# Ledger of designs, part 15: designed miniproteins, single chains

Each design is a single chain, and the fold is of that chain. pLDDT is the mean over its residues in the fold that is shown.

## One batch from the design tools (miniprotein)

Design m493
Fold by ESMFold2-Fast:
Structure m493 (fold): chain A 72 residues (1-72)
Amino acid sequence: MDELIARLEALAAQLIPLAAELARRLYGEEAARAAEAHLRALLARVVELGRQGREDVVRLAVAQMEEALAAF
């Protein structure tokens, strides 16, 4: 589990700044800040669920983040 959470956090560290920059370019600074705050809150929730033993949620989030990162 800890390795999955570490992978999730590493992917989020790459993806969140990219998503925020894309939001800034398309919708401006407020949208970028809102997107970053929202994504960080979602990350914290998934990490907490993972620490509670919800490996299925962490694995799904990792797969979705890898797919999203590949799309950039």
Scores: mean pLDDT 83

Design m494
Fold by ESMFold2-Fast:
Structure m494 (fold): chain A 104 residues (1-104)
Amino acid sequence: SKLEEILKEFFLKTDLTEEQAEKAAEVLSKVTEETTLEEIKKRLIEEAGVPEELAEQIVENLKLLAGDAENLYELLKLIEEGKPELAENLPEDLANYLKSLHEK
């Protein structure tokens, strides 16, 4: 999936291994509007093998970018669609984050 490829590249810029980055990208690609940030942290640790400290940092960064799980789902969906113009209805910080992912 294009979303998984973009998320993997994002996670490879962290202290995660390639295998952990791939699994973390898969975890985020499966996020729905009902998925909580606490559930994302749990899945990163249990399914992707991300160390707890790094999982906490990832979730805190996602919280700062999205504010909540519903906005995170909307952000991830826009990344998958490759349509940053749809970010017109998102907070400016989320639109800027989406642009940064497409420029790298």
Scores: mean pLDDT 70

Design m495
Fold by ESMFold2-Fast:
Structure m495 (fold): chain A 60 residues (1-60)
Amino acid sequence: GKERLIKYIEVAKSKSDPEKQKKYDQAIKDIETGDSFSDLASQLAAEGLRLAGETERPEP
């Protein structure tokens, strides 16, 4: 479900500056709405996924 996309975006949002957080906040709302998220959400989810991997606790 959409929950995974939201989680990735939330990770990116928590790592971003306040001004950028607005962008991620909008994307999360769009995903919840369910009709206007395919393009923007895909980009932000990919970015969040990268950040999640990098910002999460470093492996060895």
Scores: mean pLDDT 64

Design m496
Fold by ESMFold2-Fast:
Structure m496 (fold): chain A 98 residues (1-98)
Amino acid sequence: DFTDEDVEKAREELLELARQGDELAVHRLAQIELYEMYKKGIGVEDLKELGLSEEEAKRALKAMDNLYNNKTDDITEEEAEALKKLLEIIAEKIREEL
C-alpha cells in the first residue's frame, strides 16, 4: 500500500510535470486519485455523478476491487474498459484544475 506521505510527494512531483504539459503525469495523477477514491469507499452513486452509467459504475468498482486486492487476472475486458473510462474522466478533471 502507498503511504499518505508517499502519495502526497508523488502528487506534488506529478502536478509540476502536468503543468509543463506532461500527459503521462496527468494519467499518473488520475491513478493516484482513483486509489484515494477507492480507499474512501467510493460507490455506484458517486461514479454515476462522475458520468458513468449504473452498469459502467458497477464494472469499474469490481475492476478496482480486483486491481487493489492483487486479482488483476480476474478483471474482464468490459470491467477494464469501464475502469479506463473512469480514469479518463478523472484525468479530464485534473486538466481542468491545472
Scores: mean pLDDT 82

Design m497
Fold by ESMFold2-Fast:
Structure m497 (fold): chain A 87 residues (1-87)
Amino acid sequence: SATLEELIKLLEEALEALEAGDLERAVRILSEAVKLAESDPSIPENLKKALRYILEQARLALETGDPRTVATTRALVRRLIEDLRSM
């Protein structure tokens, strides 16, 4: 679907921002992804919950500057991209 393709692009952009250390940009992009997913009832609730959780982890990474939280957030974004591509 068009929503699924846009979500994948947003998640790829968020991953690039996380890898660049631009946590503020990553949080903004993930916030957009959450809003987009919430607007489309065809997106499974488990993926919407995963997106909200990833956004919370990104916000925590921004607040704390903890490299481990950044690494965890990157891993979660990569996994979600894989899950979306398999739909």
Scores: mean pLDDT 88

Design m498
Fold by ESMFold2-Fast:
Structure m498 (fold): chain A 80 residues (1-80)
Amino acid sequence: SMEDFIKKMQEELEKAKNDPNLTKEEIERIYRKLLVAFYKNKPLEEITDEEIDEFEKNYPEIVEQAKAFADKVLEERKKK
């Protein structure tokens, strides 16, 4: 269901926040993939790099959203 899908997205984002070994670029990639999966209503494992690129062409704001999310995660790491 959509609700179960949103929960899975939240769980994946939480894992990304709590993994101190992920780079900014890796966090941005995870966020972009999750957003594309959400909007296309597809499982994460079915989202290809080509679909992400196509989505970014139509919705370039997701790139800035991914950067903002990654920056927030990195700032939270500094507080610990």
Scores: mean pLDDT 77

Design m499
Fold by ESMFold2-Fast:
Structure m499 (fold): chain A 109 residues (1-109)
Amino acid sequence: MKADFDAFLERLTEASRLVAKGLALRDQGDYRAAAEEFRRAAELFRSMGFGFFSAVMLELAGESYRLAGDYEAAIREYEEARELFSSDPSGQGFADHLEARIAEVRAEA
């Protein structure tokens, strides 16, 4: 129905807004706030069945926490992103990359 499509577009619009806000906060050096906005975008993509895009947002949240020096939060976001990428047929390379990134962050923590 058109109403289902309109609701889908509203969620996409909100996800896009959260991504834009996260990027702006990151550019301002507010990495923790940026991570929170990327996390919210990830939750919206997940609610829409877009696990791959959710994982991308969680990776951005993890990188933002790492830049903030919050290594425990970064590892949590990277682990969740890795699990989502591993569940997607096109995501294995991204999952392997995140496994390496988690090891690097643990070495620096």
Scores: mean pLDDT 85

Design m500
Fold by ESMFold2-Fast:
Structure m500 (fold): chain A 88 residues (1-88)
Amino acid sequence: EIEKYKEELYKIVLSLGLDERTAKRIVDEAIELAKKAVESGYKKDPKTIAYAALRVVARRVGVEIPASLLPGVTKEELDEIEKFIEKL
């Protein structure tokens, strides 16, 4: 289910001016991290989990993804889910 957001996440990362190789690596890692969160039983919308995972992974390589680029989610929701994911 999380895999269906992969192309959307890729477009978001590319919109920040990152090269295709770096964007693909960030997105692939974010999808795997989001899968771990869902598999752990975390009960939030899968799309919001995928967005939170994308932001966590991007920060590891020094990239900040603004919540304004992530449609349908609030910064508050993202911050809560990111705190959970960072503990995985």
Scores: mean pLDDT 82

Design m501
Fold by ESMFold2-Fast:
Structure m501 (fold): chain A 71 residues (1-71)
Amino acid sequence: LGPGGRALLGSVAQEARENPETSAETIARGLEQIVAGSTDPAGVAAARALLEAARAGASSEEIARQAERAA
């Protein structure tokens, strides 16, 4: 991952950790905005995978763990 992809994933992990009650829909909305604004293919792919997991019902904690590991 490039620096932009790592920063993006770090932000997602922090949001999910600080607000564990945040709905998967809210996380998905944030990830969609990041994907739309990013030019890093690896970062976009990682964000799309997390977006898919969020839409499939992954918990905020699971999303945070996956984002932290990918960063």
Scores: mean pLDDT 70

Design m502
Fold by ESMFold2-Fast:
Structure m502 (fold): chain A 106 residues (1-106)
Amino acid sequence: NIEKILEILEEIRRLALEAGDEESARAAEELKEAVRELANTSPEDTEKVHELRVRFVLSLSRLLAPFGPETRRRIFTSSTEFTDEVILEMLEEVKRLLEEYIEKNK
């Protein structure tokens, strides 16, 4: 599902640019880089995996900055496990929220 994650992140990046939100576009690109690095990192390299997970969470937090604190809390508390399926669900929700944000602020 790495390809699907990268595909959704690219869609999010394009939507953010269309909205004039360069910070969210940058956060989406940083998320793509963290996902690529994680895909190329051995799961036995626990220190590197932890570092990449922290980068992922921080970049995701920045991507969610335009949304209210309760929306951000809901997305982050949906799971303590960052499996491909959980990441995809979170990113699909972020994409939907960005589309709503663009619609409301146009």
Scores: mean pLDDT 72

Design m503
Fold by ESMFold2-Fast:
Structure m503 (fold): chain A 95 residues (1-95)
Amino acid sequence: SAEREQLIEMTLGVLEGGVEHLADEGGGEVTLAQFERFLSRFKELSEEVRREMVARARELRPDGVLTREQLLEVLREMLERHPEEAVALAEAMLA
Protein backbone atom coordinates (compact mmCIF):
# COMPACT_ATOMS: atom_id res chain seq x y z
CA SER A 1 0.00 0.00 0.00
CA ALA A 2 0.99 3.66 -0.40
CA GLU A 3 1.01 4.10 3.41
CA ARG A 4 3.26 1.05 3.86
CA GLU A 5 5.66 2.30 1.16
CA GLN A 6 5.76 5.74 2.87
CA LEU A 7 6.70 4.11 6.22
CA ILE A 8 9.49 2.08 4.56
CA GLU A 9 10.82 5.25 2.86
CA MET A 10 10.70 7.06 6.23
CA THR A 11 12.86 4.34 7.84
CA LEU A 12 15.25 4.40 4.87
CA GLY A 13 15.54 8.21 5.16
CA VAL A 14 16.41 8.01 8.90
CA LEU A 15 19.00 5.25 8.39
CA GLU A 16 20.49 7.03 5.35
CA GLY A 17 20.76 10.28 7.35
CA GLY A 18 22.60 8.44 10.14
CA VAL A 19 25.02 6.83 7.67
CA GLU A 20 25.64 10.20 5.96
CA HIS A 21 26.47 11.72 9.37
CA LEU A 22 28.93 8.87 10.14
CA ALA A 23 30.53 9.23 6.68
CA ASP A 24 30.91 13.02 7.10
CA GLU A 25 32.73 12.49 10.44
CA GLY A 26 34.97 9.83 8.82
CA GLY A 27 35.96 11.78 5.69
CA GLY A 28 33.53 9.82 3.49
CA GLU A 29 34.30 6.39 5.03
CA VAL A 30 32.54 4.28 7.69
CA THR A 31 34.04 1.21 9.40
CA LEU A 32 32.02 -2.00 9.85
CA ALA A 33 32.37 -1.51 13.65
CA GLN A 34 30.83 2.00 13.40
CA PHE A 35 28.01 0.67 11.19
CA GLU A 36 27.30 -2.24 13.58
CA ARG A 37 27.18 0.17 16.59
CA PHE A 38 24.88 2.51 14.62
CA LEU A 39 22.44 -0.33 13.78
CA SER A 40 22.42 -1.54 17.42
CA ARG A 41 20.65 1.73 18.40
CA PHE A 42 17.52 0.63 16.47
CA LYS A 43 15.88 -1.96 18.73
CA GLU A 44 13.00 -2.48 16.27
CA LEU A 45 15.53 -4.10 13.89
CA SER A 46 16.06 -7.71 14.98
CA GLU A 47 19.56 -8.99 15.86
CA GLU A 48 19.24 -11.30 12.81
CA VAL A 49 18.56 -8.41 10.39
CA ARG A 50 21.33 -6.28 11.93
CA ARG A 51 23.79 -9.20 11.51
CA GLU A 52 22.63 -9.66 7.89
CA MET A 53 23.23 -5.95 7.15
CA VAL A 54 26.75 -6.13 8.64
CA ALA A 55 27.49 -9.38 6.75
CA ARG A 56 26.34 -7.76 3.46
CA ALA A 57 28.56 -4.71 4.12
CA ARG A 58 31.53 -7.04 4.82
CA GLU A 59 30.80 -8.88 1.53
CA LEU A 60 31.14 -5.57 -0.37
CA ARG A 61 34.34 -4.57 1.51
CA PRO A 62 36.22 -7.40 3.27
CA ASP A 63 38.72 -4.84 4.68
CA GLY A 64 35.85 -3.44 6.80
CA VAL A 65 35.85 0.15 5.47
CA LEU A 66 32.93 1.30 3.31
CA THR A 67 31.98 4.46 1.44
CA ARG A 68 28.68 6.28 2.01
CA GLU A 69 27.44 4.98 -1.37
CA GLN A 70 28.20 1.32 -0.49
CA LEU A 71 26.36 1.59 2.86
CA LEU A 72 23.36 3.25 1.21
CA GLU A 73 23.22 0.28 -1.21
CA VAL A 74 23.28 -2.13 1.78
CA LEU A 75 20.47 -0.21 3.54
CA ARG A 76 18.24 -0.14 0.42
CA GLU A 77 18.82 -3.85 -0.33
CA MET A 78 18.18 -4.99 3.26
CA LEU A 79 15.01 -2.89 3.78
CA GLU A 80 13.62 -4.32 0.51
CA ARG A 81 14.26 -7.81 1.95
CA HIS A 82 12.85 -6.96 5.43
CA PRO A 83 9.96 -4.51 4.84
CA GLU A 84 8.10 -5.60 8.02
CA GLU A 85 10.97 -4.46 10.27
CA ALA A 86 11.26 -1.21 8.28
CA VAL A 87 7.54 -0.57 8.93
CA ALA A 88 7.93 -1.41 12.66
CA LEU A 89 10.84 1.05 13.01
CA ALA A 90 8.86 3.84 11.28
CA GLU A 91 5.82 3.19 13.53
CA ALA A 92 8.05 3.32 16.64
CA MET A 93 9.45 6.70 15.49
CA LEU A 94 5.90 8.07 15.04
CA ALA A 95 4.72 6.85 18.51
Scores: mean pLDDT 80

Design m504
Fold by ESMFold2-Fast:
Structure m504 (fold): chain A 113 residues (1-113)
Amino acid sequence: SALEERLRAAAGGAIEALTVLYELLKDIDPEVAEKVKEAIELLEKALSASVPEALRLFEEVLRLIDEIIKKLKEKKKTADAETQKTLDQAIAVLERLKAHLQAVIDAAKAALA
C-alpha cells in the first residue's frame, strides 16, 4: 500500500542518516554510537513489519533519539571547539530526523483512524 511504501521509505532514509552519525560518533562517544546502532536495528525491523508494528518501532526510535540528543548535549559541555561543532551538527541532524519521523507517525495514525 502507499502507506506501507511511505513507512519503508522513511525507515530507509532514517537508516542512511543514522549510519552516517554512527561512523561520526563512534570516535567521539562509543556508548552513544551503540544507541544509534540500536535505533538502526529497530528501523531495519520496521522495513519488514506490519503498519502497526512499524509505528511502534518508530516510537521506540523517537525515544532513543531523545536519549542520544540529551547525551550529546551533555558531552558538548566538556568538549573542545572542534568536537562541539561536530556535536552541534549531529544534534541538528537528529532533531530534523525526529521531526520527520514524528510527522510520518502522525500522518499514518490519521490515515488509520
Scores: mean pLDDT 90

Design m505
Fold by ESMFold2-Fast:
Structure m505 (fold): chain A 66 residues (1-66)
Amino acid sequence: APPRVRVTATRDYTATAPDELSLRKGEVLEGVLVAPPTPDSLVVRLLATGEVWRIPLAAVEVEVLP
């Protein structure tokens, strides 16, 4: 199975593309990696919605779940 992750927003972020997720500081999201992470972004299917979003690594802290 692809890795499960918890993503915590460390700052507010406004999406710059339609596939990118806007974030609010302190927001916590859980999801599954659907592609290998890049240096700048993470592509995650959110557990709450089932939707796939690109998340900017500069705006979040990522924890890999067991």
Scores: mean pLDDT 80

Design m506
Fold by ESMFold2-Fast:
Structure m506 (fold): chain A 110 residues (1-110)
Amino acid sequence: LEALRAVLPTLSPRERALLEEMLENPHASLSEIAKRLGLSVATVSRHRRRVVRKLKEAGLVGRDPLSREEQKELEEAAKILVEKLGMSKDTAEFVALSLKLTPEEAKEVA
């Protein structure tokens, strides 16, 4: 929640709408997201990369770099979201970083 809280004020209205659409439709392709938002695929791809970058940065802001154990937990949590919920890898990374999910918490959410 802290990483999401830190990044939300830095998101433009379009970046926020993209994040919300990705979270509501984690299985949706870039073309489907673009159609729903009324944007080109190229614009959605650009904004998606920017949002992912901001979430990754926010996950590390105000703390030491992730330990090997913490990196493994984050990767395992993202993997669980991909395997159990059918999320795309990028969307799984959004959710894991934004909510600071442990593998145990990811199993409960899934």
Scores: mean pLDDT 68

Design m507
Fold by ESMFold2-Fast:
Structure m507 (fold): chain A 69 residues (1-69)
Amino acid sequence: SEAEELKRKAEEYALAAYLYAADGREDLSQQYWAKAQEYLKKLEEAAKDDPEIVKEARESLEAARRATA
């Protein structure tokens, strides 16, 4: 579904942000984190009737963000 694809992209961009931060590439980390948040917002719009998929995506992004701090 569209929601599943948007969730996957948000999580992939969040993981990329984490990996670039771990590699000392703060510029790329910030860029990919912004993309992750953009896709999370698209997911919220596409999955307005499915709060569970949005919650799962948010938890994945929060975990990635905490790991980069």
Scores: mean pLDDT 83

Design m508
Fold by ESMFold2-Fast:
Structure m508 (fold): chain A 77 residues (1-77)
Amino acid sequence: SMEEQLALFRELLAEAQRLAGELEALKRANGGVVSPEQRAAFLAGLDALLARARSVPADLYQRFEAQIAELRDWVES
């Protein structure tokens, strides 16, 4: 249902925000750097969220993909 798709989208946004908060805390603790292992783990987490988002409507997916792209850039910066 549309309600289930919206609920999933909100859950995915909340998980992305949690990853963003974890990344911010980690970069703050480590002088702005992330280890290769930590970077790989964050990128895998973002990819998993994007894969789950494939079941939402195309317009919501496109918005989510843009947010994940910003987080990916932040992981790699």
Scores: mean pLDDT 86

Design m509
Fold by ESMFold2-Fast:
Structure m509 (fold): chain A 78 residues (1-78)
Amino acid sequence: SAADAQLALLEAQLRERFGEEALERARELAREAARESTSPLPLEVLERAALSAVTSALLAGFGWEEARRVARAAVEAL
């Protein structure tokens, strides 16, 4: 899907700029936000939304605390 293609591009850009460790940390933040959610949606859907928010925030120059906040907000919106 277009959303999956966009997320793949964001992950590739994050890996290129900040390295594999940053991408793995972003994925872990996304998983944590999804696990803490009370949403009835599938965990995979919540993780995808959170990861998109985290990668977008980091690529925009925001730090890890802000990335965590936007991950939670993205999941809470679902």
Scores: mean pLDDT 86

Design m510
Fold by ESMFold2-Fast:
Structure m510 (fold): chain A 79 residues (1-79)
Amino acid sequence: GPPPTTTRTFRLPDVDALEEFVRQLRLSAEQLGIPLEVLSERVTPDGERVVVLALEYQDSDGTPRVLRLTLVAPLPPPS
């Protein structure tokens, strides 16, 4: 069957913090040799940026696992 999935949601204060989170996560995943996939990127009608990421890793027993992260940040007001 599919590997067990853990889901986490992070609300970030702004888009810059969200982009920094994604950059740090990509660097950490690359350093550890962990596959990272961007599942979706969107902007909601309520003015939030939403990014969904998946990381595939092996736990201490060698069992494949998936971590699914949802990142949400408010967009700046229109200029």
Scores: mean pLDDT 82

Design m511
Fold by ESMFold2-Fast:
Structure m511 (fold): chain A 94 residues (1-94)
Amino acid sequence: SIKEEVRKKIEEAARIAAEEGARGVERASQLLEEAGKLMHEKYPEISEEEVKKLVEEARGGLLDAALLGDRELLRQTAERTSKKAIELMEKAEK
């Protein structure tokens, strides 16, 4: 499912940020952008601006957490981002 694929990309982004720290954030950002593209392509009702905002907020959160070495904040950022992404997709389905 698209929701599962989006969630897995967000979780993988957080894993890379956790393992590689700030150096991994560029690759993590690419995965977040891929998740955003999938959301917009499958749910055109989700605007490019909403996707961009979600990706930028997630990128910032992962960078901040990685710089702090805060694994709990990385988990919380991934969880919040996944929840927001799923809520946007579910709203677009209704």
Scores: mean pLDDT 85

Design m512
Fold by ESMFold2-Fast:
Structure m512 (fold): chain A 78 residues (1-78)
Amino acid sequence: STELRNAAIENLRGAIESIERGDLEGAIKNAQGAADLAGSLGDTEAQKHAQEAVDAAKAGDTEKAKKHLEEAIKTLEK
């Protein structure tokens, strides 16, 4: 649905903003929310990227997390 897709994109953008502010907990929460929403949409590519962003953020790799968040957004905007 358009509503779930828009919510997933909003969560991904929120995760990027959290990373840029140094809020790693917020980034993980938003990225996990996006992964769950992408899963509900059946968008396995976006879900995978959002989950990889969660894993990277938990490891403290904010650059890798941000790249995966950006890839998830691009997938959902197709």
Scores: mean pLDDT 88

Design m513
Fold by ESMFold2-Fast:
Structure m513 (fold): chain A 104 residues (1-104)
Amino acid sequence: SKEELIELIKEALKLIEKAIEALKAGKDEEALKHLDKILEILRKLLKQPVLSKEERLELEEEEGLLLIARGVGHVTGEVPKETIIKVLERIKKLLEKILAKLES
């Protein structure tokens, strides 16, 4: 439902903020846990027909980058911090745009 989609986006936005904070604090393991939850929510969002083709492509590109960084982080214990923060900030902007559209 629209209400479920709004709640998923709000949860993702909170997790993104926590992930960025953890990355800035050097808490890589905590950041990876937040990234895993963000990826689960993004997967659910990408299954929603309400997303435009452009929104879907942009979100899929950013999801791909998070999946690569998650893999590197879990194997090495080191996350490419600056790159992931930029990816998360772009996802945040996309999700805020979608949320505004849903609430209008």
Scores: mean pLDDT 82

Design m514
Fold by ESMFold2-Fast:
Structure m514 (fold): chain A 72 residues (1-72)
Amino acid sequence: SLYEQAKAAFDAGDYETAAELWEKIGKEMEKQSPAAAAFAYHQASLAYRKAGNTEKADEWRKKAADAFEKLL
């Protein structure tokens, strides 16, 4: 599954690949579960930060927050 692939990439230190997989998970979940999308975008943000990509880390943190607002 994409979840297992994302976790495996992160555990292996392949943070860029992990982030891209979490982005894909979040986008696929947006219509079905805003909570799952928010979680996935948050994980993408953390992975980008570990990769040293602060711009993308901040971008996906914002997308996570935007997804959480849909629950309000």
Scores: mean pLDDT 84

Design m515
Fold by ESMFold2-Fast:
Structure m515 (fold): chain A 103 residues (1-103)
Amino acid sequence: SSIVKEVLSSALSKLGFPSKLINRIIRTYEKHKDDHPLVVLSKDGPAILGVILDDIYNEKKIRNPFKFPKSDLLKLREFLKNGDVDSAASLLTETIKQHESKY
């Protein structure tokens, strides 16, 4: 969906990805969004974030290799449903940084 691509683009920008790489990641997400998450990760790692956002937005079973805290998932869903791109992208970016800092 449009909102998922906007949030993904904003989050990747906040993570320091250059525009050309963001465009590639979004294309990988669009092409492989219905594939197994590990396949998406193998094609372009950050594209998995688009799959996670799509599952949260569409209230599907989350194909998340990261165990997002339930409170963060609920907040992220609310931001996505309200079209709050900046809040959704900021929360996603913070959650990723916290996950990476644990490993």
Scores: mean pLDDT 77

Design m516
Fold by ESMFold2-Fast:
Structure m516 (fold): chain A 108 residues (1-108)
Amino acid sequence: SLAELIEEIARRLETELSTEELKAVARATIARLDALAADPRLSPEQRAMLRALRAAVQAELAAVEAAPDDAEARERLIGTLYGTMWTIRRRLPEELAEAFLRAVAEAV
């Protein structure tokens, strides 16, 4: 299920990835959010949501880049990626949510 995929991605972000690998996942997530925001099937409200999620991921990525040894910055980025995946699953059509989550999983 997509829920099981999100939980497996989150586990790997917390336990298996270096800071450089985590930053790469965050950058891949931003690129996929930008691609989703261009989809003509989405409402203006869904596109605004995607822009807000992108801004949140970018802000936490910038914090990790500024302080790569800060465990709290790392935890905030992981939490923001987790929240982004669940928001996408709940708010977007299943086909788009699945494609997004599979793309994030490939980056992990």
Scores: mean pLDDT 90

Design m517
Fold by ESMFold2-Fast:
Structure m517 (fold): chain A 86 residues (1-86)
Amino acid sequence: LEEEIEKLLKELQELAKSLEDPIHLAAVTVEISGLYFSLQAAKRGKMSVEELVEELDRAIEYLRSLGLPEMAEIVEELKKLALELL
């Protein structure tokens, strides 16, 4: 992955580790792993840009539903960057 994308993923992981609710921590960790796999698949040409956008939008909505808007904003930045670099 590009350095800028890896940096945003690291920021998400750091915020996830600061979560006090172990259920939220587990749920967010799964989402971050899913984003990593989708970004890697898109980079390898195994996932379309349209499919990647759908996965990113799904993650943004899910994070907002958990009451984590700051993490959703980072995923929005990740989406913009991924569309530019992938």
Scores: mean pLDDT 81

Design m518
Fold by ESMFold2-Fast:
Structure m518 (fold): chain A 79 residues (1-79)
Amino acid sequence: MKEKLREEGEEARRHLEELARKLESMGMDEAAEKVREAGRYLEKAFEALINGDEEKAKEYLELAKRKFEEAVELVRKAA
């Protein structure tokens, strides 16, 4: 079970990094950075879950969501 969570967290981080690179290729550097920040918090959330720290995992998930919402708003404004 813990191995699957670690693998899923790594896959999610890679997908967000791929999205950030696409945003950079479109000149949306700030949005790309927010997506990367969301990915880092998501990875920390999975690490906290693996270590049994549910409260910390919830905090990191909320931070990841906020950073992703910031990225979406930046993309909307840049379009």
Scores: mean pLDDT 80

Design m519
Fold by ESMFold2-Fast:
Structure m519 (fold): chain A 80 residues (1-80)
Amino acid sequence: SVGEKIVERFQGDLDRTISLIQSLLNQGDVDLAQQVFSDFENYSNKLIEELEKKDPEAAEQVRKLLQQASSQIQQLLSSS
């Protein structure tokens, strides 16, 4: 379904964002890493809002992925 493809794409975007944040933190670019995270959260929340109207199950999957990743990213930011 379209929703399944959106969730798959979101997982890919998420994995790339985590890798970018890790790379930036390794370079000492903490402020930019925080900005990348904030931009990704804003993007994700807009995607969830749009999906809730058309595919609530896909919206819930994206929300759960974001919540899990946000915890991981916050831990990375706190360790730097």
Scores: mean pLDDT 85

Design m520
Fold by ESMFold2-Fast:
Structure m520 (fold): chain A 84 residues (1-84)
Amino acid sequence: LRERIDTLTDQIVSLLPPELQEEARAALDAFVDAALRGDREALTRAALRLGNVLNEAEPSLSPEQRSQLLALLEQFGQAARELS
């Protein structure tokens, strides 16, 4: 599960513009940590942080890249839910 989350994080980050990659990785890591701890406030903050990164990236993504990113995010969310 950890290996799967790490792989998904790397794949998601690689699709984003270089200037957003560090913030995206930090947001994804914060989301996983919050999910593991059951910290709803931290989870909400991490989700909002991730959403902000995705909104900044959206204009630079092709429709195909956007579809791939959304699929990877869905897989990431499913894997993170299994960490409870």
Scores: mean pLDDT 81

Design m521
Fold by ESMFold2-Fast:
Structure m521 (fold): chain A 90 residues (1-90)
Amino acid sequence: SHMEEEQAIKEAQELTKELLETTDKAGQTAIDDPSKLKDAAEEVSKALQKGADFAKKASKYPKAQKLAEEGIGEAVGRAEKAGAEVEKLL
């Protein structure tokens, strides 16, 4: 149980890092080329879904689930900021 929680926390940390990196890259791609906004949003949506699926799977590991949920919230905030920057270019 304790080792399973630690493994879940590590997986949540790795997933959060991947999610934030994917979100940042997709956002920058859309800012650099607004014609890519749809593809960038689709890439972020897939990464967010992967995060949501993990949070559901980690429901028995509260610390890991919370890390995943916080990571999703951060990624959504970053995506919204990037979207607002793209909107200024349209």
Scores: mean pLDDT 87

Design m522
Fold by ESMFold2-Fast:
Structure m522 (fold): chain A 94 residues (1-94)
Amino acid sequence: SPEEKVREVLENAIKAFEDALKEARETGDYEKAAQRAASTMQKAVEEVRKIDPERADEFEEKYQEALGKILEGDPVEGLEYAIKVFREMAEEVK
């Protein structure tokens, strides 16, 4: 179903954010992790929009806020916020 596909996209993005955060903590390269997470987020948004444009529009404000926190704020806090937001979005999809 479209709902299952959207959830899979969001769950894959969460896994990528968790892996990026883990790598950053091990290497100390938080800027690299932030850039990777931003790229992953933008791709996830585009994939959700192709599957369910209405759902993508509902999530747009949260995507932009999370992206801003990753790029302009503390990378660790931004990544943790992105994980939280994407988990909340995944739980809303049924």
Scores: mean pLDDT 82

Design m523
Fold by ESMFold2-Fast:
Structure m523 (fold): chain A 98 residues (1-98)
Amino acid sequence: APKMSDILKNVLRDYLRKHFPSLSEEQIEEILADVEEIYVLIMKAISESKEPASKIVIDLREVLPERLLDDRLPSKVTIAEILDFLLEWARLKAEELS
C-alpha cells in the first residue's frame, strides 16, 4: 500500500518543530496526518493513471477532498513536484496555526 516514508515524515516533523516552535506536538502531528492523506491520495491517482510517468499530471481538485485543498498552491502537480508541494502545503498550514 502507498505510505509516506518514515524518513519523509521525520524530515517534515523536524522542519515544522524548527521553523514553527509555537506549534504544539498535537498540531504538528495533525499537519503530518493531513500531509500523509494527501500523499496517499496522490500516489493512488498516479498508480491508476495510464500515462507514462513523465506525462502524469495530477489534478488535485479531482483527487483531494475540499478540506485539503489550498488555493495558494498549484491545482495540478507532476510527479517531480510532489515533494515540494507537500512541504509547501505543510508550511502554509503551519503559518495559519501559528
Scores: mean pLDDT 86

Design m524
Fold by ESMFold2-Fast:
Parts: C-alpha cells; structure tokens; sequence
Structure m524 (fold): chain A 60 residues (1-60)
C-alpha cells in the first residue's frame, strides 16, 4: 500500500500504520461483499482520505 509505505517512511507510530492497514482491509472486504452504499464504507473511505491529507502535509 502506498499510504502504508509513506507512513513508514515518515516513521509514524505503528498504531497509525496498523490503522491505515485495517482501513484498507475493511474497504476491500466491503467492496467484495457489495456493501459500497453503507455509511460504514463511506466512513472508512473518508478516514483514509484524512490520513492521505495528513501524510501530504507532513511530506510538504
């Protein structure tokens, strides 16, 4: 995962790296089950977007 690699490169806490991994896994599972209209799915995608924005700010 690009986000995981970026978080590791920035030496983020393991809890943050694991959080990104868990969100990506949850999104994949929801997509495989066809649950893409669920509020949980939208929440997970939003959480990944927030992580990506945070990483971009830290990277400059």
Amino acid sequence: SELVERAEKLKMPQSTIDGIKNLEKAIELYEKKGLTDSPQFASYKRALEIYEEKLKKLEG
Scores: mean pLDDT 83

Design m525
Fold by ESMFold2-Fast:
Structure m525 (fold): chain A 74 residues (1-74)
Amino acid sequence: MPLGEGLYRGAARDGSGKVTIDEFAAAAEGFGLTPEEAREIAKKHSKNGDGYLDLEEARKAAEEMARRAGVEID
């Protein structure tokens, strides 16, 4: 299942164009990562420090998360 596409759909649906670190951590369970590991990855790619990721930052964080988990997303 394309989990990356799910993250894009979620952000588009609420109209903010942003993903919270907690939402990103919840999605990380699909990659076999702990929420703590996902939060660290999200923080690494978040430049605001406000607990939010822009779509571009969320994309980069998801790519690193998939590589770290050994899962191919494309």
Scores: mean pLDDT 66

